# Designed miniproteins, single chains, continued (5), part 100

Each design is a single chain, and the fold is of that chain. pLDDT is the mean over its residues in the fold that is shown.

## One batch from the design tools (miniprotein)

Design m19468
Fold by ESMFold2-Fast:
Structure m19468 (fold): chain A 62 residues (1-62)
Amino acid sequence: MDEETTAKRMRRGAEAIRAGEVTGRGALAVAGFADQSAKLLTGEAKEAAEEARRAALEQAGV
């Protein structure tokens, strides 16, 4: 449950970022959080965190 819940939250975050709800410095902050989370997570939750990080970096222009 916890891993699935974390994965859903990370995927929702990535969707919001790609929809333009978070940009610039906010996107960089989310990228840092997602990177740190991915290092602590496993399985689907880790993959979702890495996807959120990628989306955030793309929105930040890096």
Scores: mean pLDDT 74

Design m19469
Fold by ESMFold2-Fast:
Structure m19469 (fold): chain A 58 residues (1-58)
Amino acid sequence: GLKQEAAQRLSQALNIPQPTANGLIQMAVEDLNAGQTVSPQGLATLGLSEEQLRALGE
């Protein structure tokens, strides 16, 4: 699914373990739900749109 692919892409892009990448994605979802913005660079690294990142939080 999108979350699994995003975590794998982030893990590869930042050279970090997948559990760490999952934590970063979860924080980005929580920030977005709190009304904070996610940078275009951050979204590009995840390979997701803002709408897709919101969908992962549901």
Scores: mean pLDDT 74

Design m19470
Fold by ESMFold2-Fast:
Structure m19470 (fold): chain A 66 residues (1-66)
Amino acid sequence: SEEEEIKKLKEKFSEAFRKANELYPDNTLDEIYDLAAEILGVSKEEFDEMLKKIGDYEEKKARELQ
């Protein structure tokens, strides 16, 4: 389901960010984002689309619950 897909994406993002921070803790947020995309094996464009997909889904669910 879309809910399961989004949950999986959020977990992958969290893990990639954690790994990027572990490897280069002194990097800027932009550098961590680039490293996270590289760790996930996706382009910067795909990375941004994944983030948008997660955000759009979470926003929609928040509206349904409120």
Scores: mean pLDDT 77

Design m19471
Fold by ESMFold2-Fast:
Structure m19471 (fold): chain A 91 residues (1-91)
Amino acid sequence: MLEEERAHAREVAEEAARILEEALRRIKELPGADEDTIRMVELAIEAARRGDLEAAILALAVGRVVAKKRGDEETARILEEALDRVQELLE
């Protein structure tokens, strides 16, 4: 049981990090990508890699709010999609 739980947690963390790395790549390809938003996604990737999905979700939520406040609808949409995918991994 404990070994299966550790393996599952690692698999979920790796998949979350992969989702976030793809989101970061997409955001960096956008003209005028906001540095604060990029920083929040990088923090989310670091959190996911250490298995802290709650911290990853929080960082994504903050990044989404920053993007929306700046009127960057495309970045906000990418972050919203990533947030939904990461949350689905917790179910």
Scores: mean pLDDT 80

Design m19472
Fold by ESMFold2-Fast:
Structure m19472 (fold): chain A 78 residues (1-78)
Amino acid sequence: SKEDAEKALEAAKQGNVREAAKYLARSLIKHVDPKKVAEALSNLSKQPLDKQREALIKAAEAVMNGDYEKALEILEKA
């Protein structure tokens, strides 16, 4: 939902990447493949904190714009 994406964006801006990923997953799993979301977030968690924050912010902004496929692409780093 847009509300979950807004919570993800706020958490990411505060540096709380675990909380941001949780809300972002909740915003995406109703619109795109949940397995791809889980895999993308798992792979992202292996990146440096700054890269995690940047990707989560960009993905949350894409969800807030209704662009769910773009949000998943950002997380997948494809």
Scores: mean pLDDT 84

Design m19473
Fold by ESMFold2-Fast:
Structure m19473 (fold): chain A 76 residues (1-76)
Amino acid sequence: SMAEEEALAAKLRKGIATLTALFNASTDPRTQRALVDLLRREAEEVLAQMDPASPLYAEMKAEVDAAVAALEAKLA
């Protein structure tokens, strides 16, 4: 249902916000790398539960990819 898709999208957005905050609070590059890896893994698990034909799936995949790219840029 759309309500279930919206709940999964909200879960992804909360995960992105939480892991981004933890990344920015850390000064250890190993911890920052582990948080990016955790974000990728958790996002893959939530996206796998979403309908790939849903407009929210494409939107959430783009938000995850953008968040990961932004954190990776800080590690470069």
Scores: mean pLDDT 89

Design m19474
Fold by ESMFold2-Fast:
Structure m19474 (fold): chain A 98 residues (1-98)
Amino acid sequence: SAMQQQLQQLLAQVAQLDPAVAAKLQQIWQLDETIAQIVLPPVLQLLEADMVAAAREIADVGLKYAKKIKEKGLSDKEYKEEIEKLKEEVLDILTRAL
């Protein structure tokens, strides 16, 4: 799909800047595509700005949420609540870093 191609292109760009972060993002994508869509763009933005610690923090948060969601049989409502919490944590990291 066009979305999967876009995610693959973003992931390739991250891999050129930080292969370890790219490996975590690939794990996130294997666990949950929606979480990958949320974390990949800000991680790339931070890496392009040489904000490596903040980029790593977003990748770690994304992986934490992806694993939590995968391990628990969440309802649609509970899933949406976890996604909103993830978005809030990502925005906080971005606002603090930039």
Scores: mean pLDDT 88

Design m19475
Fold by ESMFold2-Fast:
Structure m19475 (fold): chain A 81 residues (1-81)
Amino acid sequence: EIPEEIKEKFEELEKRAKRAYTTGLENNDLAGTIEELEKIKEELEKLREELPKGSKAYEYVDKAIKGLEKAIEDLRKLLEE
């Protein structure tokens, strides 16, 4: 079970990432969206460091970071094309 405090912080960061992604695409501000997502990724990495390695909470946050890295990479490809 993910601790409620970690889950709440994660949900906040996830909502922030989704908002940045959608508004960036709508306004064609891909560079600004990438910057914001990288900042969110940094906050998630700090959150992950507070969790015990091998815990389900750690695995969940780590998976979210990897998903965000993929989203950033996909946006970078769109920005370069």
Scores: mean pLDDT 77

Design m19476
Fold by ESMFold2-Fast:
Order: sequence, then structure tokens, then C-alpha cells
Structure m19476 (fold): chain A 80 residues (1-80)
Amino acid sequence: ATDQQIADVAMALYVLGLATVKQSEAIYRALLALKEGNIDEAERYAKEAGVSLDSVKKAYEALEQGKLTEAIKILAEDIG
């Protein structure tokens, strides 16, 4: 996934009212950490966002497949 795709997902969650500013920033950081291979950092930011690391990983996999809407859906469903 590109940095722009990661930013687009985090921004979409915020703009659609599915996440707070703090949650969207934490999701952005979690996805960037996964891109860098930093699983421990991704888990910390996932917890801060109120989502599971598993959901962040699934969202990242969706982004790598070009499925931006699916990535948003995965994260939004976990946030509640």
C-alpha cells in the first residue's frame, strides 16, 4: 500500500464521521507501522484507535489489493 492510500483511508474514516480525529490519526500511524514491518508499533496504535491489530492487518491487505472501500469498512466495523 502507498502512503497516500493509507492517508486516504484515515481521512475517509474521519470525514464520514466513522472515527474521531484521534482515532483516524492512530489508524494512520498503525497502517504506516505495518508498512514499515513494525508490528509492535502497529499494535500500540491499533489499541489507541480502539481497533484490533487483526482488523488493521486485514485493512492493510485490502489496500494492497486496491480495495480502499473494503479497508474503510473493515476498520469502521471494528470501531463500531
Scores: mean pLDDT 87

Design m19477
Fold by ESMFold2-Fast:
Structure m19477 (fold): chain A 67 residues (1-67)
Amino acid sequence: SDEELLKLSVEELEKLLSDPDERVRLQAVWALASKGEEAIEPLRKALSDPFSAVRAAARYYLEQLES
């Protein structure tokens, strides 16, 4: 389930940002956002993702965390 991703560490979620499935990477971005300030560096890496929805989600959550 999607809630299983929230149990992963920031380091484990950052590894999922390299997953070949864009859906997995998008879910990792969402879960990273729930980790707060610790996720800022991995979320910045997601801004370079080839899939536009992953980049958009990363930007959105970075703006929320830096507000």
Scores: mean pLDDT 83

Design m19478
Fold by ESMFold2-Fast:
Structure m19478 (fold): chain A 122 residues (1-122)
Amino acid sequence: SVVEKAKELLKNFDNISPVDALNQIKEIVEKMKSESKKEQVEVLSIIRELLDKVLSKMKSLSEKEQNEVIKLIKEIVDKILEMSKTQDESLQKEYKNMVYGIALQLKSLGYEDVAKEILSKV
């Protein structure tokens, strides 16, 4: 299941690069649209924790790696925003809250222009 893939990624996070983790998160987001509402909410919770772990490593990354991480986070955000077009109001709130959380965390790390760009789409 997509939930199990997200859990395995979280368990193995310290054994993979931030860029590889983000590419796997992107695949999980693409696949989770076919899952039940309960499973989508659970996957979003795990992805939030994974993104927190990725962003915690930003200060230790090269400028080139930081730029790749930001690019992949923007791509993930765009996929989540597409998912937020759901007619389920509670699920829409979960997706939008996820995007707000990502933007606020990026702002706290000094990526204020990136955070403003993301927030303008919500």
Scores: mean pLDDT 88

Design m19479
Fold by ESMFold2-Fast:
Order: sequence, then C-alpha cells, then structure tokens
Structure m19479 (fold): chain A 99 residues (1-99)
Amino acid sequence: SAAAERARRRAAALEYLARAEAHLRQAEKFYQEGDLETAKEHLGEAGKYAIAAASLVGDELAEEVGRRVEEAARLMEDPEKAIEKMRETLRYVREAVEA
C-alpha cells in the first residue's frame, strides 16, 4: 500500500539522517582537535547523507536541503560557522522527515 511505502521511505530517510548526524559529530570532534581537513571531509559526508534523506521525502525538500548544504560548504573558511549551518540543516531535515 501507499502507506507502507511511505513508512519504508521514512525509515530509510531516518537511517540516512542518523548517518549525517554521526558525521556531523565527527566533524565537531576533529575540528576541536585541530584536524580541519578531516573535519571538512566529515562535514561533506553529513551534507551528502542529509540530501539522501531529504530525497526520500520529496524533490522539493531535497532541493532546499541541497541549497543549505552548499551554503555550509561556502562557509568552510570558518569551520565553526560551517558546522553550525550544517547542524541547523540537519534539524530542518529531521523536522521534515518526522512530519
């Protein structure tokens, strides 16, 4: 049924979101340790999984999340701001997926 398909897509979206959140935590850890290159790599992976989660909900959400992820990437000269923007983006994705 359509309801069962929506439930499966939501479960998969939450799984991708959990991976995005795990990568954000690693980015924060490596940033605090001074490993900016590894922090940036994990922040990129967080964005990738956030877009994957959003895509399972709908194209419009995926497009908006993609724009927010690109904005975080542009802030990479200030890793603290990039991390904060990604944290806001993941909260937005969670609210949309759980709605």
Scores: mean pLDDT 88

Design m19480
Fold by ESMFold2-Fast:
Structure m19480 (fold): chain A 69 residues (1-69)
Amino acid sequence: EAANLITIINNQDALSALNAELAAAIAKNDDAAAKAIIAQLAALLGLSLTDAELDTLIAAIRKANALLN
């Protein structure tokens, strides 16, 4: 949605910082920190995710990160 795109642009610095923290948390195998960071990213988009959705996203990100590195 256009509103979500504008939110991403306006929060670019926060989004970049959260992405860096997420990468660090995943590299450290800190699932609790990764969940908190993904929840913050979702909040910037006006979304609320369940624990199951957060766990699924963390698993997918870890798999993608392993394939890239």
Scores: mean pLDDT 71

Design m19481
Fold by ESMFold2-Fast:
Structure m19481 (fold): chain A 94 residues (1-94)
Amino acid sequence: EELTKRVAKKYGLSDEEIKNMSKEEIYEKIIAAAQARLDEISRRVAELNTKDLKDPKVQDELFDLGVEAVSAAVDLVTARKELERIRKQKELEK
């Protein structure tokens, strides 16, 4: 629950939106936003690979993008698993 709110807020959802949306809608938005972030990171990495890889600034940005990619990938996988659990629980309750 608390972790869900933190991840949703990380991807631009307000506390008000989170309260007014279903859990499924929240996770669907997190999935879409995390995937978009990964696509953006991938494009930036491709651009940096055309630069001088010996430049410390290029190396620092590649490292930062790598950390962001891991974070976004974890968010994506977690959101997908939580969405699956919610859907499965709804099937079992009715």
Scores: mean pLDDT 81

Design m19482
Fold by ESMFold2-Fast:
Structure m19482 (fold): chain A 68 residues (1-68)
Amino acid sequence: MMQEIRDGVLAVVIGVAELERRKLERNRDKYGELADRQIEILDEIIEAAKRGDIEKVHELLKKYQEIS
């Protein structure tokens, strides 16, 4: 039960983060250094999610919202 919920949430987080990262990378020249910072945090979210580190994913999502 808990592992099934975790795996589902992490898969969604990875998919959303990868899509958002791709959008920012395509518009990097428009948003400059801000886009670079956002991409860096998204990369950290993807890596944390791949490790199954839900607490770190939550912390990084909060950090991403604070700079968006």
Scores: mean pLDDT 76

Design m19483
Fold by ESMFold2-Fast:
Structure m19483 (fold): chain A 80 residues (1-80)
Amino acid sequence: SSEIEKLLEEIRKLLKEAGLSEEEIELILETIEREVNGLPKPPKEVLLRVGEAMERIRKENPEIFDKIIELIRKLIKLGE
């Protein structure tokens, strides 16, 4: 859906604003897309990297983190 693509782009912009690299951003977005589409979980190493990056955002930019989580929740609802 184009709506899912728009929400993913909003998340991408927030991740960039939080200071993440493009490689970290793509890793996080791919993980979100897999979850939304009901695909198998990524490897544990990828999940650990994603969790570490998200925790960094939560500590350094809590307002941006809250916006990202809100958008992810909207994506999950649309993917169902």
Scores: mean pLDDT 84

Design m19484
Fold by ESMFold2-Fast:
Structure m19484 (fold): chain A 103 residues (1-103)
Amino acid sequence: KERAKGTLLLLKKNEEATIKSLEKYKDNEELARKIAQANYEADIKLLETEYKLETDPEIKKLFKEQIELYEKNKEKFKTASVDEIIKEEEKTIEYIDELIEKL
């Protein structure tokens, strides 16, 4: 439970850092999309690793649902504007906060 909370807090920090990077590079949509894609790929790998180490079936389910959300966002970000990407990142942070509250 504490390990899962730590993972979710790290993901939240990563998403906040991604938003700052996207705001910095907002005038270069191609670079912004590449940054978002790379960050989601890294976060998915982190979640897949933690999923394999987790023994609590309810927490495993939360990690699986989060992986599915990140995969969906990764696909959307291939064509999304920087403003749309930032908005989805903000929604992802809200969802992470909800998951932390449920733990």
Scores: mean pLDDT 83

Design m19485
Fold by ESMFold2-Fast:
Structure m19485 (fold): chain A 78 residues (1-78)
Amino acid sequence: MSARQRELAQEAYAALKDAKENPGDKEIIERAVEKMRLAAQASASEADRTILLGAAKLAEEGNLETAETAAQVVLKSL
């Protein structure tokens, strides 16, 4: 796995944590969604990509806790 993929995954995880701490802030939520989509695009694993895109959709819909639970295993491993 490339250093860039790890960096994007770490950025996505940090953004998702910020969104969970500030669930009323739409700009923070949109940033988390964007970072998760970037991490998904950089992922070589189809399974990881599917999980991250699903989590991005859940976060976009305001379901931040389920989004974190779904993405956490992938994002935290990097």
Scores: mean pLDDT 76

Design m19486
Fold by ESMFold2-Fast:
Structure m19486 (fold): chain A 92 residues (1-92)
Amino acid sequence: MLSIDERIDKLMELEVKIDEAMAAGDLATARAYAEETIDIVKELKANPPKDPDKLLRANLAIMSAGATLLALARRAPEFEPLLERFTEVVKS
């Protein structure tokens, strides 16, 4: 099982990878990383950190991921359904 810190670090890594894939025009790779981002956010929402400082860090990482997916959807509107799915997960 990945630790909370490993999941947060993975979200930050995926943000960079999404931007790199988009810069390269590789929409398929960007979509794959966006899907992985949503899965990690689901795991963090299902098993939130009990420590308040780690919970804050997790929430900030989730908000940052949301901004990345919003930017992705603005650059390629075909990603709008992924952004909608992300916001539903966050509201859960």
Scores: mean pLDDT 84

Design m19487
Fold by ESMFold2-Fast:
Structure m19487 (fold): chain A 64 residues (1-64)
Amino acid sequence: SLEDQITKLEIIYLMFRISAGASELVAERSKNPDLAAQLRKDAEQLRAQAVEIQQQIAKLKSQY
């Protein structure tokens, strides 16, 4: 169902946000500035993907 599809997307959204937070935490604790910079970029990309999922959820809800 559409409602089940929305719920699954909400779970994926949460997973991307958790992964982004984990990458930032590792970056903060890293003594390697190049690794820290890469992990922060990875976190930013994961958050961008989360926003895209959120937009997909909004579109599905608006078609009802």
Scores: mean pLDDT 87

Design m19488
Fold by ESMFold2-Fast:
Structure m19488 (fold): chain A 83 residues (1-83)
Amino acid sequence: MAREKIEEALEYARRAKELAEEAAKLKDSDPEKAEKLAKEALEYAGRAQEYAAEAMKEAPEEEVVAALREAAAEADAAAEKVA
């Protein structure tokens, strides 16, 4: 079921990216909420990495790797900016 694992990895990566962007937008107006969203972004990024690791073992797709790298980087950047 490589397709399903790739789809799930991309979905979690997308959610992590959206949460990180939301956190970055709120850092000036609501830093406490921004911190909460940044933590959620990191959690989704972690899940995306887990699913991508499984997908890469069965069908290594560079799209999955690229999406995960972007999501993780944005989540980490957002968390650092609001910490």
Scores: mean pLDDT 71

Design m19489
Fold by ESMFold2-Fast:
Structure m19489 (fold): chain A 65 residues (1-65)
Amino acid sequence: GPVLFRMTTPEGLGLGHLLTGAEVEVLDLSDPAIRARLERLLGVEGLSPEEIAALLVEAGLGELL
């Protein structure tokens, strides 16, 4: 199912715009295109959507829904 992450900070919203080309408050981290772009930006590979969500929460960018 979808792994929805809500961006709640200006930095999180900026990341959402960088990943999607649009102003969005919620990202589906199970989307392969979103995941591929995040893995490239973070310099990591093979993380689950839940592991990526944990990294974004730790970075203070938002919350998992």
Scores: mean pLDDT 83

Design m19490
Fold by ESMFold2-Fast:
Structure m19490 (fold): chain A 78 residues (1-78)
Amino acid sequence: DETEKEIERLSKLAAKRAEEEGGDGQAAADMVRRTAKSLKLSAEEIRKIVQKMEEDKNATFSSVLDLLGKEYSKRLKS
């Protein structure tokens, strides 16, 4: 399942960014995984978030949650 693979990749990135901020990486990964599944984002939508996170090394765990919300908002406006 391509969506599950992309969710897992994003969760690992979120965990790393949370740990860099002095937070709990496992809790961050779990929150991102749960949120992406609840919003029913596609593999392509999640790949866009992963790409943005990889391009911006200063992006935080909060940036991941913001990007998830923005992708969902774009869907609602379509």
Scores: mean pLDDT 81

Design m19491
Fold by ESMFold2-Fast:
Structure m19491 (fold): chain A 94 residues (1-94)
Amino acid sequence: MERRLRIFQESLKAFGIDIPLSVLRQVAELIRQGRYDDARALLASVFTNRNIRGLAVLLRVDPNDREAVIDKFLEVLEAYLNNEITPEVRELSR
């Protein structure tokens, strides 16, 4: 899991989005446990306005809808962890 999360983190950094690996690890564990509301709450507490704006552009979500950006991020991270997508721009912006 650590290696996959690191690759995901590095992919996001390429687009100017810097999320601590520790946060990604905790969110992945919450997703694994089916604790999606807790994962959303953690991301809402940790994401900076810069992270939200960068993610909104990358994920093609309204940057003024912080909750929608977080929800889309969780969908993409879960799909990545389930091997349904790669951390490439084209797939992340789909």
Scores: mean pLDDT 77

Design m19492
Fold by ESMFold2-Fast:
Formats: structure tokens, sequence, C-alpha cells
Structure m19492 (fold): chain A 87 residues (1-87)
């Protein structure tokens, strides 16, 4: 399901953040990002629209934390690949 893909992408991102020894505040921001994505999808938004909405809410954080932005982009790409394979 879409929610299973999001959970897998969230896990992927957390593992990447742990490997990079990123601070707990960054992990919290990443969890908030995925929470917003899940909420927007539950409202009937597409994955792409939900990600766009979440990214706008975290734009300043992501701009100021390029390592967190890189991890998040990788996780979003991973989620898209999982969705494309499920077709």
Amino acid sequence: SMMDVLEEAEKYALERMEERKMPEEHKKKLLEFFKIVKEEIEKGKSFEDAVTIAAKKFSDFLKNNPEAEEVLKDAVTYAQELLDKAK
C-alpha cells in the first residue's frame, strides 16, 4: 500500500541519518515531513502533491541543512521507485 511505501521510505531515511550521525533534531524534522506527507495522502492528494506540500513547509530547514535535504531526496526517490515497481 501507499502507507507501507511511506513507512519503508521513512525507515530508509532514518537509517541514512544514523549512518551519517545526524542530530536528533534532524530526525524529528524528517518524521514531521513524512507525517505531513501521510496526512495529505489521507486527504486524497497524490504522492507528488503531498511531497510538494511537505517540502514547502520545511523549505527553510532543508535549505539550511543540505545533508538533511540529500537524505530526504534519496528517501523520496526510493519511495517513488517502490511505487513504480508496484504497477
Scores: mean pLDDT 83

Design m19493
Fold by ESMFold2-Fast:
Parts: C-alpha cells; structure tokens; sequence
Structure m19493 (fold): chain A 97 residues (1-97)
C-alpha cells in the first residue's frame, strides 16, 4: 500500500529552519524504523517541506510503499518517534489508490 508520513513542529521561539530540520529528523526516523521492521518496501518516492515564519510551523511529508503495516502499529510508531525526536506531531496515513 502507499503510505504518507507527516512530521509537524510548532515553535514560538525556534527559527523555521530549525523547525524544518526537526521535522525532517522525525520523518527520517519513522521511515528508517519502518524499513528496519521490513514494513517499508520502497525508498521515499515523494518529499514535501513547508514552513511559515509567522506561525513558527514546519511540516515535512514523505510518501513511500509499505506492506503489513496495521493502524495500531502506525499509531504506536508515530507516537514513539514524536516523543524521541521531540516533534509536536507525527502522522502515518494509508493511501488507497
């Protein structure tokens, strides 16, 4: 299946560049964790970055193919990565083509 992962950093005191780097680290950590578990079946096929200096919000989105990923595993891994990397939110979404 196609999978979209999103990392979000919201900071009132951090630069957008620093927030984008943390969001990138979150996406990378989650992708590598899925790859090491044998769940990610492709490399990253799409990478999108967005930052807003006025809101202090940064988002990084990666899309790739995965097999055997359950909704419960996705939620647990997203929460673990968000906590470990220190990003505000990590989401994993399964995309039906």
Amino acid sequence: MKVRIEAVVKSATESVEAALQRARDGVRALYLRLKHKGLATSGIISLEEWGDEQSGEARVVATFYAEGLTDEEAEELAKEVAYEIGVDEVRIEKIED
Scores: mean pLDDT 81

Design m19494
Fold by ESMFold2-Fast:
Structure m19494 (fold): chain A 97 residues (1-97)
Amino acid sequence: EEEALQFEADVTLIQIEIAIGINLAKQGRYDDAAEAFERAAKRTRELAKQYNSPLLDKAAEVLEQAAKYFREGKVDEAIKLANEAGDLLNQAAEEFR
């Protein structure tokens, strides 16, 4: 119960960072978007390590790649990866239930 609530809180913080990154990218702030995604990836990596979750490891890799694409100005590719990471995060949350 308490552990599940903490996991949900951590996933929510990751999703907020992803949303911030997407909003910054829509404003043309690609380096700022990349930094938000790098923070999201770091949090996801720590969560993956804590829960031994292959889905979270994959989500972290996808978020790291999205950050690189934002720095390269490949915004459409980065947003596609952001959506894929969101799906992986949601799948991990369902598996933890």
Scores: mean pLDDT 85

Design m19495
Fold by ESMFold2-Fast:
Structure m19495 (fold): chain A 85 residues (1-85)
Amino acid sequence: MIDQIINYLRNGDISTAMRLMNQYIDTISDSQRSQINNSIGQFYRDQGHLDTARSSYQQSLSLDPNNTTSQNNLRITDQQIQQRR
């Protein structure tokens, strides 16, 4: 199930991804929710919504502090925010 949600996020279909996440929220572990929030962050970062992406990565890390992908993406996103005018 989470692979389907992540694939929708990669394809830019945030609405379908969010609907599926909400539909299966009770069956998703904190680690899986962390992975989904990382993918949501990547989606928003790709769209240039850096503040929203940052929040998604922070939510990912609150669910799984050891998610190294989210840790790395948060650092990159914070760096991009610092570079904006």
Scores: mean pLDDT 82

Design m19496
Fold by ESMFold2-Fast:
Structure m19496 (fold): chain A 68 residues (1-68)
Amino acid sequence: SAGEEAAARIRAALRRRYPGATESQLAVAFHILLQSPDAAARLAALGLTPAQAEEAFAILVERARAEG
């Protein structure tokens, strides 16, 4: 799905910057990104629409909960 592809891109991008980041850390990092004043520009840089970002965030949260 588009959300799964978006989540994979987000996880890859964040892990390039933070090797060894846990699924919980990835979810928190993306949540902080979404709450930043430049969120729209950062999402565009990742090639994500707001709808894809919403679906991807739900997937990241699910993965973080499963990791516990």
Scores: mean pLDDT 82

Design m19497
Fold by ESMFold2-Fast:
Structure m19497 (fold): chain A 74 residues (1-74)
Amino acid sequence: REDALREAALRVMEAVEASDLSPEQRRLAGETMSAAFEGDVERARRYLEQLEATPGADPAVVEALRDLVRAAEA
């Protein structure tokens, strides 16, 4: 579980580094990651939904965060 979360988090960080996210989008991505590592899957999903609702959110970042949340569920 922790190894899968770490691998997924590395993919999220790579996607974030390659993207042009707003400060709010970066905050939401960070909150999603923190909640996923804490095992709070419901909170992670909520922050991810907020990020998806922001205009211009990079699909690669959203997909990487979905994979992270999925890893946290296992």
Scores: mean pLDDT 80

Design m19498
Fold by ESMFold2-Fast:
Structure m19498 (fold): chain A 83 residues (1-83)
Amino acid sequence: LLEQARRLLAEAERALAAGDPRAALRHAESAVILVYIAAQNEEEKEAVEKIAREASVHARAGDPRAAAETLIRGLRELLARME
């Protein structure tokens, strides 16, 4: 699950570099689901939910690039702390 989530975040980053923020957001949202399922404790689950809520603010404002960047950054930081 975590390795698959890392691959999805890499795909999201490539989509942003290619100028496709909507594709990036879809890949990053898929990674959210995998990281949430892989979470071992409530603190990790709450961290995923917080990252998703912050990204949703940007998405609702019509900024899929900022939403995708928020998910990529937040999930990468969380994955680095997960064992």
Scores: mean pLDDT 86

Design m19499
Fold by ESMFold2-Fast:
Structure m19499 (fold): chain A 77 residues (1-77)
Amino acid sequence: AAAAKAEELWRQLLEAGAEAQRAWEAGDLETAIRHLREAARLADELVRTTTDPAVRELARQAKRQAEGAIEQLERLR
C-alpha cells in the first residue's frame, strides 16, 4: 500500500539525515554529501508516493534543505 511505503520512506529519510549529520560532525565531507544526496532522493520519492498533503509538504521541505546543504558542502571541497 502507498501509505506503508510512505512510512518506510519517511523512516529511511530520517536515518539518511542523521547519518549525514554524524558524518559532518566527524569531518567526513564526502560521506556527509553522499547521505544528503540519498536523503534528497528519498524525499523526492516520498513526495511522489504519499497521499497525505502534510507529509508531502514536509518531504518537499526536507528535499530543499538537503539540496541546499549539498550545495554548501560542495563549496567547502
Scores: mean pLDDT 86

Design m19500
Fold by ESMFold2-Fast:
Structure m19500 (fold): chain A 60 residues (1-60)
Amino acid sequence: SSALKAEIEKRRAEERKRLEEYMAQLHAMVSANPDDAEAQARLERLEKVIAELQALEALG
């Protein structure tokens, strides 16, 4: 359904914006404390999730 697809796309866009904000915050934390391995691991996981979301969007 075109209506359902539009709703899913809207929710994905909103979730991506929140992920970008969270990733920016983690990046700032890592920059302030480069020895924080946990923050670095979280940032790496988020980058993978974002890449997967982009791949799913390309598939439709």
Scores: mean pLDDT 76

Design m19501
Fold by ESMFold2-Fast:
Structure m19501 (fold): chain A 61 residues (1-61)
Amino acid sequence: MTPRMVVVVQRHLASLPPERQIPALETMIAELRRIPADHPDHAEYQETIAWLEKELQRLRA
């Protein structure tokens, strides 16, 4: 199943025009990377970052 955070992100991206999606993805990746490794949801945030990076690569291609 898709992580809860990915569903929220997909909905947010769908609300943005294409030219805003890449900057939004870059901002979200940077914000999630600031979450400390000892955070209880760290593993879910890492999975979300991996999904966001794949989506960013897709949009750049």
Scores: mean pLDDT 75

Design m19502
Fold by ESMFold2-Fast:
Structure m19502 (fold): chain A 107 residues (1-107)
Amino acid sequence: VLEEAEANARATPGGMGIASVGPPAAPATGFRLAVVAADEEGRVVGRATVELADGRVSKAEVVGPDPLLRAFFEAYVEALRAGLPPDEAEGRGMEAMVAVAEAQAAA
C-alpha cells in the first residue's frame, strides 16, 4: 500500500499519491489507505497511513511537516472516527486541504 502510494506520488510531481487495499465502502475486511506527498522533483516529503478494523480507525500515522498532507489526514481520520465511509472521508480531507492551501495563498 505505502509503496504504491509512493510510486503514485513520484508519477505526480508536486502532488500526492494515494493507494488503498480493501473495499473503500466496507472496512470490515481491514481497509488500508496510504497517502504520500512529493515535491516537484518527486522527493517524498510526507506520508500518512490509516488502517480500519470493524468500522473503526485501528491505526493512524502521519510523518513529515507538509501542512496540506496533515490537513487532509486529520480531516480524513476525524471523518472515519465519526462513522463516515472512506470515500466520503476522503472528500472531507480534500476540502480541508483546499482550505489550508487558500489560507497559505492569502498569507
Scores: mean pLDDT 65

